# Ledger of designs, part 54: designed miniproteins, single chains, continued (3)

Each design is a single chain, and the fold is of that chain. pLDDT is the mean over its residues in the fold that is shown.

## One batch from the design tools (miniprotein)

Design m9977
Fold by ESMFold2-Fast:
Structure m9977 (fold): chain A 66 residues (1-66)
Amino acid sequence: MSDEEALKILREAAATDPDAAARAAAHEGVRGLEQGVPASEVVARLRKAAEETGNAAIAALAERLD
């Protein structure tokens, strides 16, 4: 996935996801991409957050970016 596509998905999730933790994770992903973190590392961080929290919305967000 391109950084532009990842940024679009993360911005949409940050604005519209019904789960507050998923919105917060999406905001952190946007910040990471804007600071030059590669999309693959953002996906890895989201997967780690989903594993640590058991949050299905964060897991779904990570899957959409892969």
Scores: mean pLDDT 83

Design m9978
Fold by ESMFold2-Fast:
Structure m9978 (fold): chain A 64 residues (1-64)
Amino acid sequence: MKELEEMSDEELDKKLREAEKEGKITDEIIKEAQKIMLEALKKGLSYYDALRLAKIYVLSKIEK
C-alpha cells in the first residue's frame, strides 16, 4: 500500500511494530497521538476509527 490512509489495520500495525522495534516512536509522538485519539472520540468517532487515526498520525511522523 502506498498511502497510510489506504493501508489495512494489519499493515498499519505491522509498520508500527517495526517502528517501535527501531526506537522511532518517541514519548512525544505517543502523547500527540493520544490527543488526536481523544479529539476524535470527542467528535463522536468510534474507538476503532479514533485508534486508526492515531496510528496513521504516528506513522506520518516517522515516515521519511
Scores: mean pLDDT 77

Design m9979
Fold by ESMFold2-Fast:
Structure m9979 (fold): chain A 110 residues (1-110)
Amino acid sequence: SMEEKIEKLRELRAEIDRAWDEAVRALQNKDYDAFVEALERIVKLLEEIAKITNNPRIQELVDRVREALEKFREAVKNKDWEGVYEAFAEILAAVSEIRDVVDEEIEKLK
């Protein structure tokens, strides 16, 4: 039902917020492995949302987060702090767009 879809999307949206809070804490502690793990959880949550909504924009955002995350890992490995900053900015932009797209999908079902 539409009500069940709305509830599931709200639940997944809240889980994305929790994973993002974990990512921010990990980054503040310079725990780059924990940051990557939190972002991989966001990717899995987005894949679930993509299946519910059938919105290709969400799949595009999944791909953007995966690409930015790989750039982030390589930059950390190479101690390329400019690259780390650039990859983080790409991740932050993608997470912001994710929140907006998910919120729009929830509103469409009301």
Scores: mean pLDDT 84

Design m9980
Fold by ESMFold2-Fast:
Structure m9980 (fold): chain A 82 residues (1-82)
Amino acid sequence: MLEEIIKELEERAKNSEPEVATLLKHAIKLLKEAAENKESDPLKAEMLIGVLHLIAAVLKTILKDTESAELILKAAKRLEEE
């Protein structure tokens, strides 16, 4: 469920280094915007999902936060499939 993933990301942001916390908060905002725009503006939703994949790549490769990256990718996949 998307709401559960967002809640987990919010909890992780509270316990993360400032740079990771900032990216997680940005990802949470983009996930909510993508969900809101999925029906009314599908192209905007697709572009926001693309940005989420970039944030996940930065978290995994640069910041070494694989768990947060996987949660973001899981949320993005649910938005793409639903």
Scores: mean pLDDT 83

Design m9981
Fold by ESMFold2-Fast:
Structure m9981 (fold): chain A 70 residues (1-70)
Amino acid sequence: AEGGLGGLAEATRKGLKNGVPDEEILKGAEEGIENAEENGNLEGAKALRELVEKSKTGEELLKLAEEALK
């Protein structure tokens, strides 16, 4: 149910608040990409992948996702 930028931003924010390591936050984002691909949303999956590839930390990922939602 969480294949969009809003779902990514919420999951990343919760991970950061709970002290989840960056690698686990990024792994959660990969699960969102897989769900989008499985549901046939290939364009959404590509957009999410580009954000994940540009991010080295959960904080960077959250910032990019929130900017994309403006």
Scores: mean pLDDT 76

Design m9982
Fold by ESMFold2-Fast:
Structure m9982 (fold): chain A 71 residues (1-71)
Amino acid sequence: PIDYFEKARRIAEENGDFEAARYADNAIRAYKNGDFDSAIRYGEQAMDEALRGGVVEAAILAGKGAELLRS
């Protein structure tokens, strides 16, 4: 899951969607702290924000990270 959040953060940053990147970074931090419920929530927020910003690839990656944590 963390690899998807890291890729989502990078792509969001490269496309100037700093809010999506911030949520992806929060998902990474939550994951590293063992807070998987917060990591899912932040990953879904990163997906929603990236979709609003038109950064579809970042949205897909953030969503995949969250989905893997639900599995």
Scores: mean pLDDT 88

Design m9983
Fold by ESMFold2-Fast:
Structure m9983 (fold): chain A 56 residues (1-56)
Amino acid sequence: MEELLKKRKELQKEIVELFRRLAAGQGTPEDVERLEKLMEELKEISKKLPDIYAPS
């Protein structure tokens, strides 16, 4: 469980960084693909965590 929480935090951090890069017009097509992949991984992890650990 702690491993999933740590991974979720790392995924959220990377997603925010990529989103900022894309919003600033500095993103590449690879950044878009990576963002989609990270969002899918975050979704999978969120499904495995109890609701009490989900951010509101």
Scores: mean pLDDT 74

Design m9984
Fold by ESMFold2-Fast:
Structure m9984 (fold): chain A 81 residues (1-81)
Amino acid sequence: DELEKRIEELRNLSLAIEYYLEGKYEEAKKLAEKAGVSFETVEKLVEAIENPEGASEEAKEVALELLRRQAEVAQELEKLE
């Protein structure tokens, strides 16, 4: 199920961001790999979350792409309710 895979990838990415914010970089890196993203992607996401105004254009683009993916999953889940 592609929906289950996307939920799992988003869950792993959410956990990667959480561990990165806690300073657990090795755990964050492993979770990023499970989410199908690079550790650099997690770093850019944290940058965009912590300082949206000062974040690089690249970090903002990464954050926008994740919001797009989350919206797609949310729309699919709403169909099941």
Scores: mean pLDDT 75

Design m9985
Fold by ESMFold2-Fast:
Structure m9985 (fold): chain A 77 residues (1-77)
Amino acid sequence: SASDYFNEGMRLAALNRDEEAVKAYKRAIELDPSDAMAYYNLGLALRSLNRDEEALKAFQKAHELDPSISVPQDLLL
């Protein structure tokens, strides 16, 4: 399920396996493209990998789905 892939992503991120976490979050999003939290956590994992342009896009999508989620200002500079 989307939830299973999301939880896998969180576990992998906690282990600093950020590239694998990105893959898990992307799979969660494929199954549930409305999950703002999956996009937000994808952004965090991408940022940890210094993939800042991709992280920004993920955070922007999270904000579109849930306006209470802020885009990190340091990615806009």
Scores: mean pLDDT 87

Design m9986
Fold by ESMFold2-Fast:
Structure m9986 (fold): chain A 80 residues (1-80)
Amino acid sequence: SEKEKKINELKKKAEELKSAIDGYQQVRDELRQQYEEALKNGDKEKAEELRNKIDLVDAQIQSLKDEYERLKKEAENLKK
């Protein structure tokens, strides 16, 4: 079935996006730990650098989540 093929393709893309999101969330957690350590040590310059990196990663995660939700919605609409 054409619908089944399309649903399976969307599921594969969603799985790849979920894997990418999980990877970026791990990077975010590592940066957050470094940020907390920089704050503890009073390293304002390092904390600012890390905050900026976290903000960029958060933006990437949000973009990927938005795409994941779009693909899930498309797959669900095909199941009607």
Scores: mean pLDDT 87

Design m9987
Fold by ESMFold2-Fast:
Structure m9987 (fold): chain A 56 residues (1-56)
Amino acid sequence: MLSEHHKLALEAIDAAFKGDFKKAEELVEELRKKGASETLLTNVESQIKLIKERLE
């Protein structure tokens, strides 16, 4: 997890964990613009969705 794409993915997940889903979505869009793989994008979006569903 040393690539720039992975660092940005972790930032998106961290934003979701903090409840900032707008920022998480913006970071996912930045990942897409930077040419991140569909696998990475799908995994990050899935993690954000799970975090949102776990937010009590």
Scores: mean pLDDT 79

Design m9988
Fold by ESMFold2-Fast:
Order: sequence, then C-alpha cells, then structure tokens
Structure m9988 (fold): chain A 66 residues (1-66)
Amino acid sequence: ESVRRRAEELREEAELLERVAKKLREAYQEGLEKGVSQEDIDALRKGAEKNEEAARELREEAERLE
C-alpha cells in the first residue's frame, strides 16, 4: 500500500514536470517568433530538456516500485 502510494506520487510528480517542460517548449516557440535572444531561447530549451529527463527518471522509479 505505501509502496503503491509512493509510485503514484512519483507518477504525479513526473506529470507535473512533463507539463512544465511542455510550457517551456511553448515559450521556446513563442521566443523564436518574437525574436528574443539566442541566450534566452537556449535557456528555455535547456529547461525543457532537464524537466523531460527528470520526469523520465521518476517514471522509471515508479515502474520499479510496481
């Protein structure tokens, strides 16, 4: 039961990080359209990648618990 709850919490956290990454990807596209600096564009892309990677790791942990 506690293990199942922990797996559920990890999946919920992964979903949150996936939503954050999606918003960062959307901001990246808007930044390209608005002509913001390459530095700002790179920061948004890097942020999305980090959140995507973290979400993947959390999902893998949840799967190991189930």
Scores: mean pLDDT 83

Design m9989
Fold by ESMFold2-Fast:
Structure m9989 (fold): chain A 76 residues (1-76)
Amino acid sequence: SAADVEAVARAIEEAHRRALAAGIESEVLEAVVRSRATPEAEARAPWLAGVSDELALAVGEVVARHPDVEIEFRPA
């Protein structure tokens, strides 16, 4: 659903913001978040390639709770 896409996009944005606050400087990718159940639902969020394992795990936990959501990473 759109709410599932939004929840995953928010988790990605939070991880990105925390990575920037931690002083991580790396390539910025675009995360394209879509729902398999609602193909019209799409959100885009920035993702630092150098994000920490802890932040990546936190995003992974949100994704695991929304199995209908898919994420594609593209060059920004």
Scores: mean pLDDT 78

Design m9990
Fold by ESMFold2-Fast:
Structure m9990 (fold): chain A 102 residues (1-102)
Amino acid sequence: DEIAALLAEAEALAVEFDRLHERAKAEKDLRERARLLREAAEVARRLAETADRLAALLRAAGPAHARDAESAAVVAEAFRELAERYEREAARLEAEAARRAA
């Protein structure tokens, strides 16, 4: 079942994302925190791709799945926005670390 496989992949990626997020929050070194946030952003992009694939399969499965397909598409967009925010924050932390080292 392709849908079941994608849901399992999404669950595993979500667990990885949460672990990276918590590690980043606990990290005191600005450069290491930025690195963890960039890794979390990459996992968020993979979650978005998985959600987009799920949305496409649900749309193909017919009108009974339209609501679930829309929900998956919204989740995909949310993870894309989250990835961009994390990359932006990582760049900000790297700039701050450079200023503090000067």
Scores: mean pLDDT 89

Design m9991
Fold by ESMFold2-Fast:
Structure m9991 (fold): chain A 60 residues (1-60)
Amino acid sequence: MIVLTVTAKSKEGAEKGAEEVRKASPDAKVSVEGNKLIIESTADVTTATALALLAIGASL
């Protein structure tokens, strides 16, 4: 299991990032705590990294 934490500039940004990750990978476990987005994936590092990059882009 890979756990990635993405820090957004705002809670709204983190929520937007979480929505995009859920749309791209419905099987990934995504949670938001303040301006932090936590992505838990059973996929490989490449897939987890791609989801984190998507979250970063969406949270801007």
Scores: mean pLDDT 75

Design m9992
Fold by ESMFold2-Fast:
Structure m9992 (fold): chain A 85 residues (1-85)
Amino acid sequence: MIKRLTLTLRVGEDLDITAKELEERLRKIEGVESAEVRTSRGDSSTKLKKGDLVQIDLVGTEEGLEKAKEEVKRLLPKAEVLSEV
């Protein structure tokens, strides 16, 4: 069964990853059919900074979405989850 998941996060620390790189990593996860990452700054090529708002839209299998959530936690370990729908 294909599911949709939208995560809205506040970045908790300056990171060595861009929104585009996060999106590309999520798209490579088995069971993820699509992934889109948007930042409040609008620039997907700039590294994520503390306080940035990030919206992640995911479509995939239940197992793929759980793996994607764990990858987000691994890459953004201090991020605050503001919304999960």
Scores: mean pLDDT 84

Design m9993
Fold by ESMFold2-Fast:
Structure m9993 (fold): chain A 56 residues (1-56)
Amino acid sequence: LDGEARLAKAEALIAAGGDAEEADLYAAGSYTAFQERNDEAGAQRAREVGLRAGEL
């Protein structure tokens, strides 16, 4: 999965009230992928999704 696909899966897990750990792992993977591409906006969005996953 690329950064966008991982981020979308994390957001879907959060919306479904799913596994917080799984959502956080997808958000973290998305953050890494965006950072490797120097996509700072994508990285910031992934970080925000990870924070929301922690609140599940």
Scores: mean pLDDT 78

Design m9994
Fold by ESMFold2-Fast:
Structure m9994 (fold): chain A 73 residues (1-73)
Amino acid sequence: ERAALLAAARAQAERLRAFLISKGVSEELAERVAELMLRGAEALLAGDEEELARLQKEEEELLARAKEEIAAA
């Protein structure tokens, strides 16, 4: 069921956001990472392979920024 999969993705995104904030990542960056996870789930359910490829690249960039913030803390 699409609704159940999206609910699970949303719960995982919320947990990831809280975890990143607890590690010293800014709230804005943590929210962007969580949003990207939800967008990935939506793209997967839609079968949008092009969007998934774009989101993967964006994820790599956001994770690099998160690592920099954690290292600076």
Scores: mean pLDDT 79

Design m9995
Fold by ESMFold2-Fast:
Order: C-alpha cells, then structure tokens, then sequence
Structure m9995 (fold): chain A 66 residues (1-66)
C-alpha cells in the first residue's frame, strides 16, 4: 500500500514479513519537481530509515510482499 508521509529529515518505515520497500521522495529544486526513489529489501520485522534532503516536500512509501 502506498502512503504519504510528512516532510522530515528522516523517514523510518517498519516492515513485517518478507517485503520490498520502495520510498519515493518528492522535492522542489530550482522551480522543478525532482522525484527520487530508493528500494530496500526487508525480512521479518525490519526498520528502514531514509534520509530526506532539506528541500523535500513529501515522501511516499509502498510495501510489497516478496
């Protein structure tokens, strides 16, 4: 499921089961929207932390069972 997260310096996601976690970060830079995506693999109950740039306006994440 895809969820929107508030703008923060770090985003922490806790995942249960085996899952792939994709985090998409939206930021505005030089009047343009830049989107970056990072993908992590998690198994069992795992915590994934992603550092956000200071210009981040939003972050979204999705978990997909493996």
Amino acid sequence: MIKSLPVEKTVTVTVTGPANVGVSIGEEKDGKLIVRTQTFQASGTSTVTVELPDTATEAKYATVPV
Scores: mean pLDDT 53

Design m9996
Fold by ESMFold2-Fast:
Structure m9996 (fold): chain A 80 residues (1-80)
Amino acid sequence: DLADRVAEAVRNTAVNVLGVPQEKADAIAQDVRDFLEANPDATPEEVRKAAKEAALKHGVSPEQAELIGRTAALAYRALR
């Protein structure tokens, strides 16, 4: 499942690279998964924005949120 794999990449990067607490990383990954299930034709740019907004919503810094957004978009492109 594309949504599951993108959400996993977001969660793993947030926790292992950016030091985001597991609870927040899980919530961000869940929001990204929900976005992808609702928007199966989303562009990589739309995925990037959605993941960044999810990260900001859960209290992640703007810098970390941008990296989470980029991670989601890259994973989404790679899994096509």
Scores: mean pLDDT 88

Design m9997
Fold by ESMFold2-Fast:
Structure m9997 (fold): chain A 86 residues (1-86)
Amino acid sequence: SFGLVKIKIEELGENRYKLTIEEHPYAEEAFEKLLEGLRELEEQGLLRILKVEENTIEFELLDTSSEAVGRFIGTVLRASTINSGQ
């Protein structure tokens, strides 16, 4: 098992956040899963993606309700657990 894909979350201010995928054998798959999930939340009007780089995504939370934040956290957790061992 390679363990969890570590995703660093940095607060930039004004409800803006930066997500960085750390080096991992499944980093590319985790990045794709994370970006797909964030795009779905953007389509629902919960956040806006500001910048996408090789291993980094910047976004702004448009909905700061507990439900919207929970959906965002769920998206990050799904990407972090993209595959475990078998």
Scores: mean pLDDT 81

Design m9998
Fold by ESMFold2-Fast:
Structure m9998 (fold): chain A 69 residues (1-69)
Amino acid sequence: DPAQEALDLGRGYYAEALLAYKKGDLEKAIELLEKAIEYFREAEKLGHPLAPKLLEEVEKKKKELEKEL
């Protein structure tokens, strides 16, 4: 399922972004959130029902982290 594959890749990058943030690497965390956003947008285009909420969550987290720059 291409929609599920895109969602799973997005979740992987989101998890890596949160780990980078916890380690204090803010720039890397934001870059990984950008990758997660791309995959969640693809999952949404492919009709995955969970993608819109996850996309909103990751976009909100990215804006939050950008305030710390």
Scores: mean pLDDT 88

Design m9999
Fold by ESMFold2-Fast:
Structure m9999 (fold): chain A 75 residues (1-75)
Amino acid sequence: PLELLRKALEAARKGDSEKAIRLAREALDEAVRRGDEETAVYAAQALIALEVDGDIEKAIEYLEKAVERAEKLES
C-alpha cells in the first residue's frame, strides 16, 4: 500500500479530501489484505480524520505515519 499512501498524502497536502479518502481507503484494504495491522490502523485513523472530523492536518499526520510504517515493511 506504500504507493497508495504516498498518493493519499499528496492529495491531502493539496487539500483534495475526496481523492485522499479514496486512496487511503484503497491503502487500508491492501494493508488489511497483507496483514499489516499497524499500517491499517494509521490508514483508518486518517480516514476518520478526513470523513468524520474534517481535520485534514490530523489526516496528514496519520498518513505520514502510515507511509513510514509501510516503507519500513516494503524494505
Scores: mean pLDDT 82

Design m10000
Fold by ESMFold2-Fast:
Structure m10000 (fold): chain A 86 residues (1-86)
Amino acid sequence: LTPEEEVEVGEALVLIYLGIARFEAQHGNKEAAIEAYKLAAQVAERLAPLDPEGAMRILQDGIDEAEKLGLNEAAKLLRDTLERLS
């Protein structure tokens, strides 16, 4: 993959994991939701060297959603990741 393709694929993968996290949380599967947020954070962290603004924006959106869903552990994990990238 070119760097541009890597960013596109990575951003799509982060959005997929955030979507899985939301779906699992809505179905009461908190552990699965937290795991999906962890995977989203890992992909965003790998994207940060190529697209730091995009990575930080996606992480912030994930934090806001996790907080609304009451997933404090996931929100903290995403926030810690965002702080490392800043």
Scores: mean pLDDT 83

Design m10002
Fold by ESMFold2-Fast:
Structure m10002 (fold): chain A 91 residues (1-91)
Amino acid sequence: MEEEKIEELTERGAEELRAAGVELTPGLLEALRLAAKALVLKEQGKLEEAAELFLRAVELAAEDLVARGEISEEEAREIIEEARRVAEKFV
């Protein structure tokens, strides 16, 4: 039940962010769903696909935060670069 597991992980991530005082936007929720899917793929041993989706999730979250004026484009690039380093450890 891949879809149910993705939804469960997405809701857990959403609850953690709400507990930390982060306001959830539709874009941030979409990023969380992609991150949850990446975790499921990693569990299945699909490391390259997991790394790609994880990076995409971070890119979407960073772009949403820049569009809302919460972070700068420079901060977004630093976050994406760190995510690429983390993704390399999956493969």
Scores: mean pLDDT 78

Design m10003
Fold by ESMFold2-Fast:
Structure m10003 (fold): chain A 84 residues (1-84)
Amino acid sequence: SEKAKEASLLIVKGEELIKKAEETLEKENDIEKAVELYREAARLYREAARLFLETSDSPVARKLAEEALEKAKEAEEKAKELEK
């Protein structure tokens, strides 16, 4: 499915943004930039979850969507922690 391929690419992009956010904190100490990167990753993960759920009602698609939503939640929680 084209949507499943798109969803997988969004997961990869989200993972790259998480790594960039972590590097931004370690090397630049730029809290605002890191927050933006974590939030963008969360957005991509939520979009991936939506696409997985649209591809099929299979247990595999549901599991991939659940995993994507958990990654989105983790990224959003990191962003919120940094803003405190």
Scores: mean pLDDT 87

Design m10004
Fold by ESMFold2-Fast:
Structure m10004 (fold): chain A 51 residues (1-51)
Amino acid sequence: SEAKETAKKMIEDLLSQGKSKEEAIEETAKVLSQYYGLTREEARKIAEEAL
């Protein structure tokens, strides 16, 4: 899905910036929730799967 594609790109970018896995997940989940209308739980799961 588009949300999963976006999550993968964001996680890769955040990790390349030196952020931790947890920070990358948190930031990505926040963006997915805001832009795709996902619940925080669903957004976090998608972000975790993107690792």
Scores: mean pLDDT 82

Design m10005
Fold by ESMFold2-Fast:
Order: C-alpha cells, then structure tokens, then sequence
Structure m10005 (fold): chain A 58 residues (1-58)
C-alpha cells in the first residue's frame, strides 16, 4: 500500500539521520555539518509519516 511504502521510506530516512548523528559524535571537527544532515533527514522522514497519516485519515 502507499501508506506502507511511505512508512518504510520514513524509516530509511530516520536510519540515515541516526548514521549522521553517530558520525557527528565520532568527528568533532565536522560535528555541526553532520548534525545538520541528521536534522534534514529526520525532517524528511517526519514529512513521510505526515503523508502516511493523512492517507489513513482519508
């Protein structure tokens, strides 16, 4: 279903967000850049969750 596909895409983006957070913890010199990437991926994942919820509400 489209809802299932959107939720799986959100999980992929959340996984990438977590990977960037982990990189930021290991690389203090580039931590700010990794945290920004992490936040961007998290925000996109949340957008996919919002789309899935909107479809479930319809």
Amino acid sequence: SQVRQLRFKAMEYFSKSGSYEAQGRRDAANAAAYRKESADYRDRGLQYIAQARALEAA
Scores: mean pLDDT 86

Design m10006
Fold by ESMFold2-Fast:
Structure m10006 (fold): chain A 73 residues (1-73)
Amino acid sequence: VDELAEKLFSEDPEVRGKAAAELATKHVDDPRVPEALARASQHPNGQEPVQRIVNLLEKIDPARAAAVRAALA
């Protein structure tokens, strides 16, 4: 999770996209995800991937999406 969170603010948009997809699908149940996404959102490159993950989680797991939004506040 931590390694994928670091990739969310990579300068490479392909790396950011792959990390976002993995966090939203393979690690959606990991309780560390909301905090990791909150940290990534502090980087300019991380805001778009984090928003993409939140949008995907809203469809798959609304409760997890709410936890991520709370961590971002």
Scores: mean pLDDT 71

Design m10007
Fold by ESMFold2-Fast:
Structure m10007 (fold): chain A 101 residues (1-101)
Amino acid sequence: SSLRKEVEKLKKEIEEAKTKDELDKLFKQAVDLFKKAQQENDDESEFEASELIGRILVKKGDYVMAELHLSVVRSSSLSKGDKESAERFDKLLREVVERRR
């Protein structure tokens, strides 16, 4: 899927991002990618895009929104049997909870 290549590119750009403006742009791109994955019924790319949204929120220091987002998508991944994605979301959630306290 072309979405896989978009996920990999976006992941790299998020890791390299240094400014709030870069992160805001990447957030929009990750949300657009998530919506496209939903339209294509690509659960794998949908959960990967959701992880990227969570990582961007963490990098922005928006821990309240990161916790909310990651909790919702973790539950969604478990309901669909994607234990691997659920474990990745759980790891990010633990980081967010630690940073918030």
Scores: mean pLDDT 84

Design m10008
Fold by ESMFold2-Fast:
Structure m10008 (fold): chain A 62 residues (1-62)
Amino acid sequence: MEFAKWAIAGDLERLEERNGSKEEAVEQLRARLKTAKIPDSLFDEAVRYYEELKKKYEELKK
């Protein structure tokens, strides 16, 4: 199920918009999700998924 990756990607988008930095958003969310026992491998997959979603969104926004 892709739900966890989708939820993490949504949180990344929200944090990137607020902070203006993708790197800062990734670090903030990684720290928060570590307290929730989310493995780094799942988080890294979610970051890739977020990047893919941004590419698809830009294609649709034409």
Scores: mean pLDDT 72

Design m10009
Fold by ESMFold2-Fast:
Structure m10009 (fold): chain A 107 residues (1-107)
Amino acid sequence: MTPEQAALDARGLAAMAEGVAAAKAGDLEAAIEHLREAVRLFREAGPGALGNLAAAEALLGEALARAGKLEEAVEAYREAARAAERAGLPELAEEARRKAEEVEREL
């Protein structure tokens, strides 16, 4: 990573932590906003952030599903699986695909 990409990755991690904290507090709207910001930052950080991107997309999928945004949750989990595959994280990719299928069954 360049120093600029490393700074974006660090900012993404901070946004992801805020999203997790909001979700635990039951503030799903705030959780979704923070996790969307984390996803944006990790995408801008580039390939070195793919593992963090996968985690943020999966957390976003969970927050969206809890908020009843099921179609958006399915897409977030599918993006998590794609990022996890590109990051060489096959177990995370499989879990994200399974979560997408579970949410799709609720549609």
Scores: mean pLDDT 90

Design m10010
Fold by ESMFold2-Fast:
Structure m10010 (fold): chain A 56 residues (1-56)
Amino acid sequence: ASLDDTSAAVRRIVDAIRAGRFEEARRLLDEALAAGVVTPETAAMLRRLIDEAEAR
């Protein structure tokens, strides 16, 4: 995957978080990780972001 593909995937996940759609954000993250578009390290950081946003 290209850097542009990674950026697009991260943006969609962040947009879902901003919309309060945390289940959608987790699904998008899992799809991006499975497709190799994001690294496991980036995925871990995004999962923490989702968890913190949901917990407030």
Scores: mean pLDDT 81

Design m10011
Fold by ESMFold2-Fast:
Structure m10011 (fold): chain A 76 residues (1-76)
Amino acid sequence: TEKGIELLKQGKYEEAIKEFEEALKRDPNDARAMAGLWIALQLAGKGKEGTEVRKELIARFPDYRAILQEVAKEMS
């Protein structure tokens, strides 16, 4: 997840997507990786795929707003 966030900071959105996808493959319950994936997909212009990830994030993680805020803070 940390590597994915660093790639987002560098504007490497496609690499960030792959990093977050790999993190979710290792741990499907990694809410931070799912939040990062949604952000990366949006920044890469993949809005439809991002919407699917967002729906999954909201359905699985009731605290998704706090997780999104934490990830956004790390990107600053």
Scores: mean pLDDT 81

Design m10012
Fold by ESMFold2-Fast:
Structure m10012 (fold): chain A 100 residues (1-100)
Amino acid sequence: EEVREEVIKFMEKISPELAKEIKEKNYTPEELRAKADSLVAEARRIVAETNEQIEKTTDPEEKRKLVIKGMAEVLDLVGQALEYDIAARIMEEKEKERRK
């Protein structure tokens, strides 16, 4: 409980939206890592789909647009995944400190 409150307070300074989600959903470190892994898997799917569309496209301008759109979507997902992973790591480290 105390560890969760410290993590929420810290995350409010970095990502108020994620801090609110952690508070409302009562996430464990494992659940936060699962959220991060899910977002990374989605990013990999977008890379694969974008590559397939590029292979089927012959116009250089359309290829450029596909790369830019795909890259933007991947960067957004990876950024979100990093926030979940950071929250999970902080929770795990605080729990370890309590045991030592």
Scores: mean pLDDT 81

Design m10013
Fold by ESMFold2-Fast:
Structure m10013 (fold): chain A 71 residues (1-71)
Amino acid sequence: SEEIKEFIEKLRAKIKELEKEIEKLKKELEEAKEKGDEEKAKELELEIEFKEGMIALLEGVIAWLESLLKK
């Protein structure tokens, strides 16, 4: 259905947003490591890991929704 396709597009847009946020955090992580800021580096690594986990969950939802379109 069109509604499911639109919802998948919204979820894909959210994944792209999270990927951009992760790229920014990875750059900040490199800077923190270069400066020897171990505390900041650990915080950034946890935030990256959390956002990567969110992407995996959203990809799972998309896969489930796509399975509904194949019926």
Scores: mean pLDDT 88

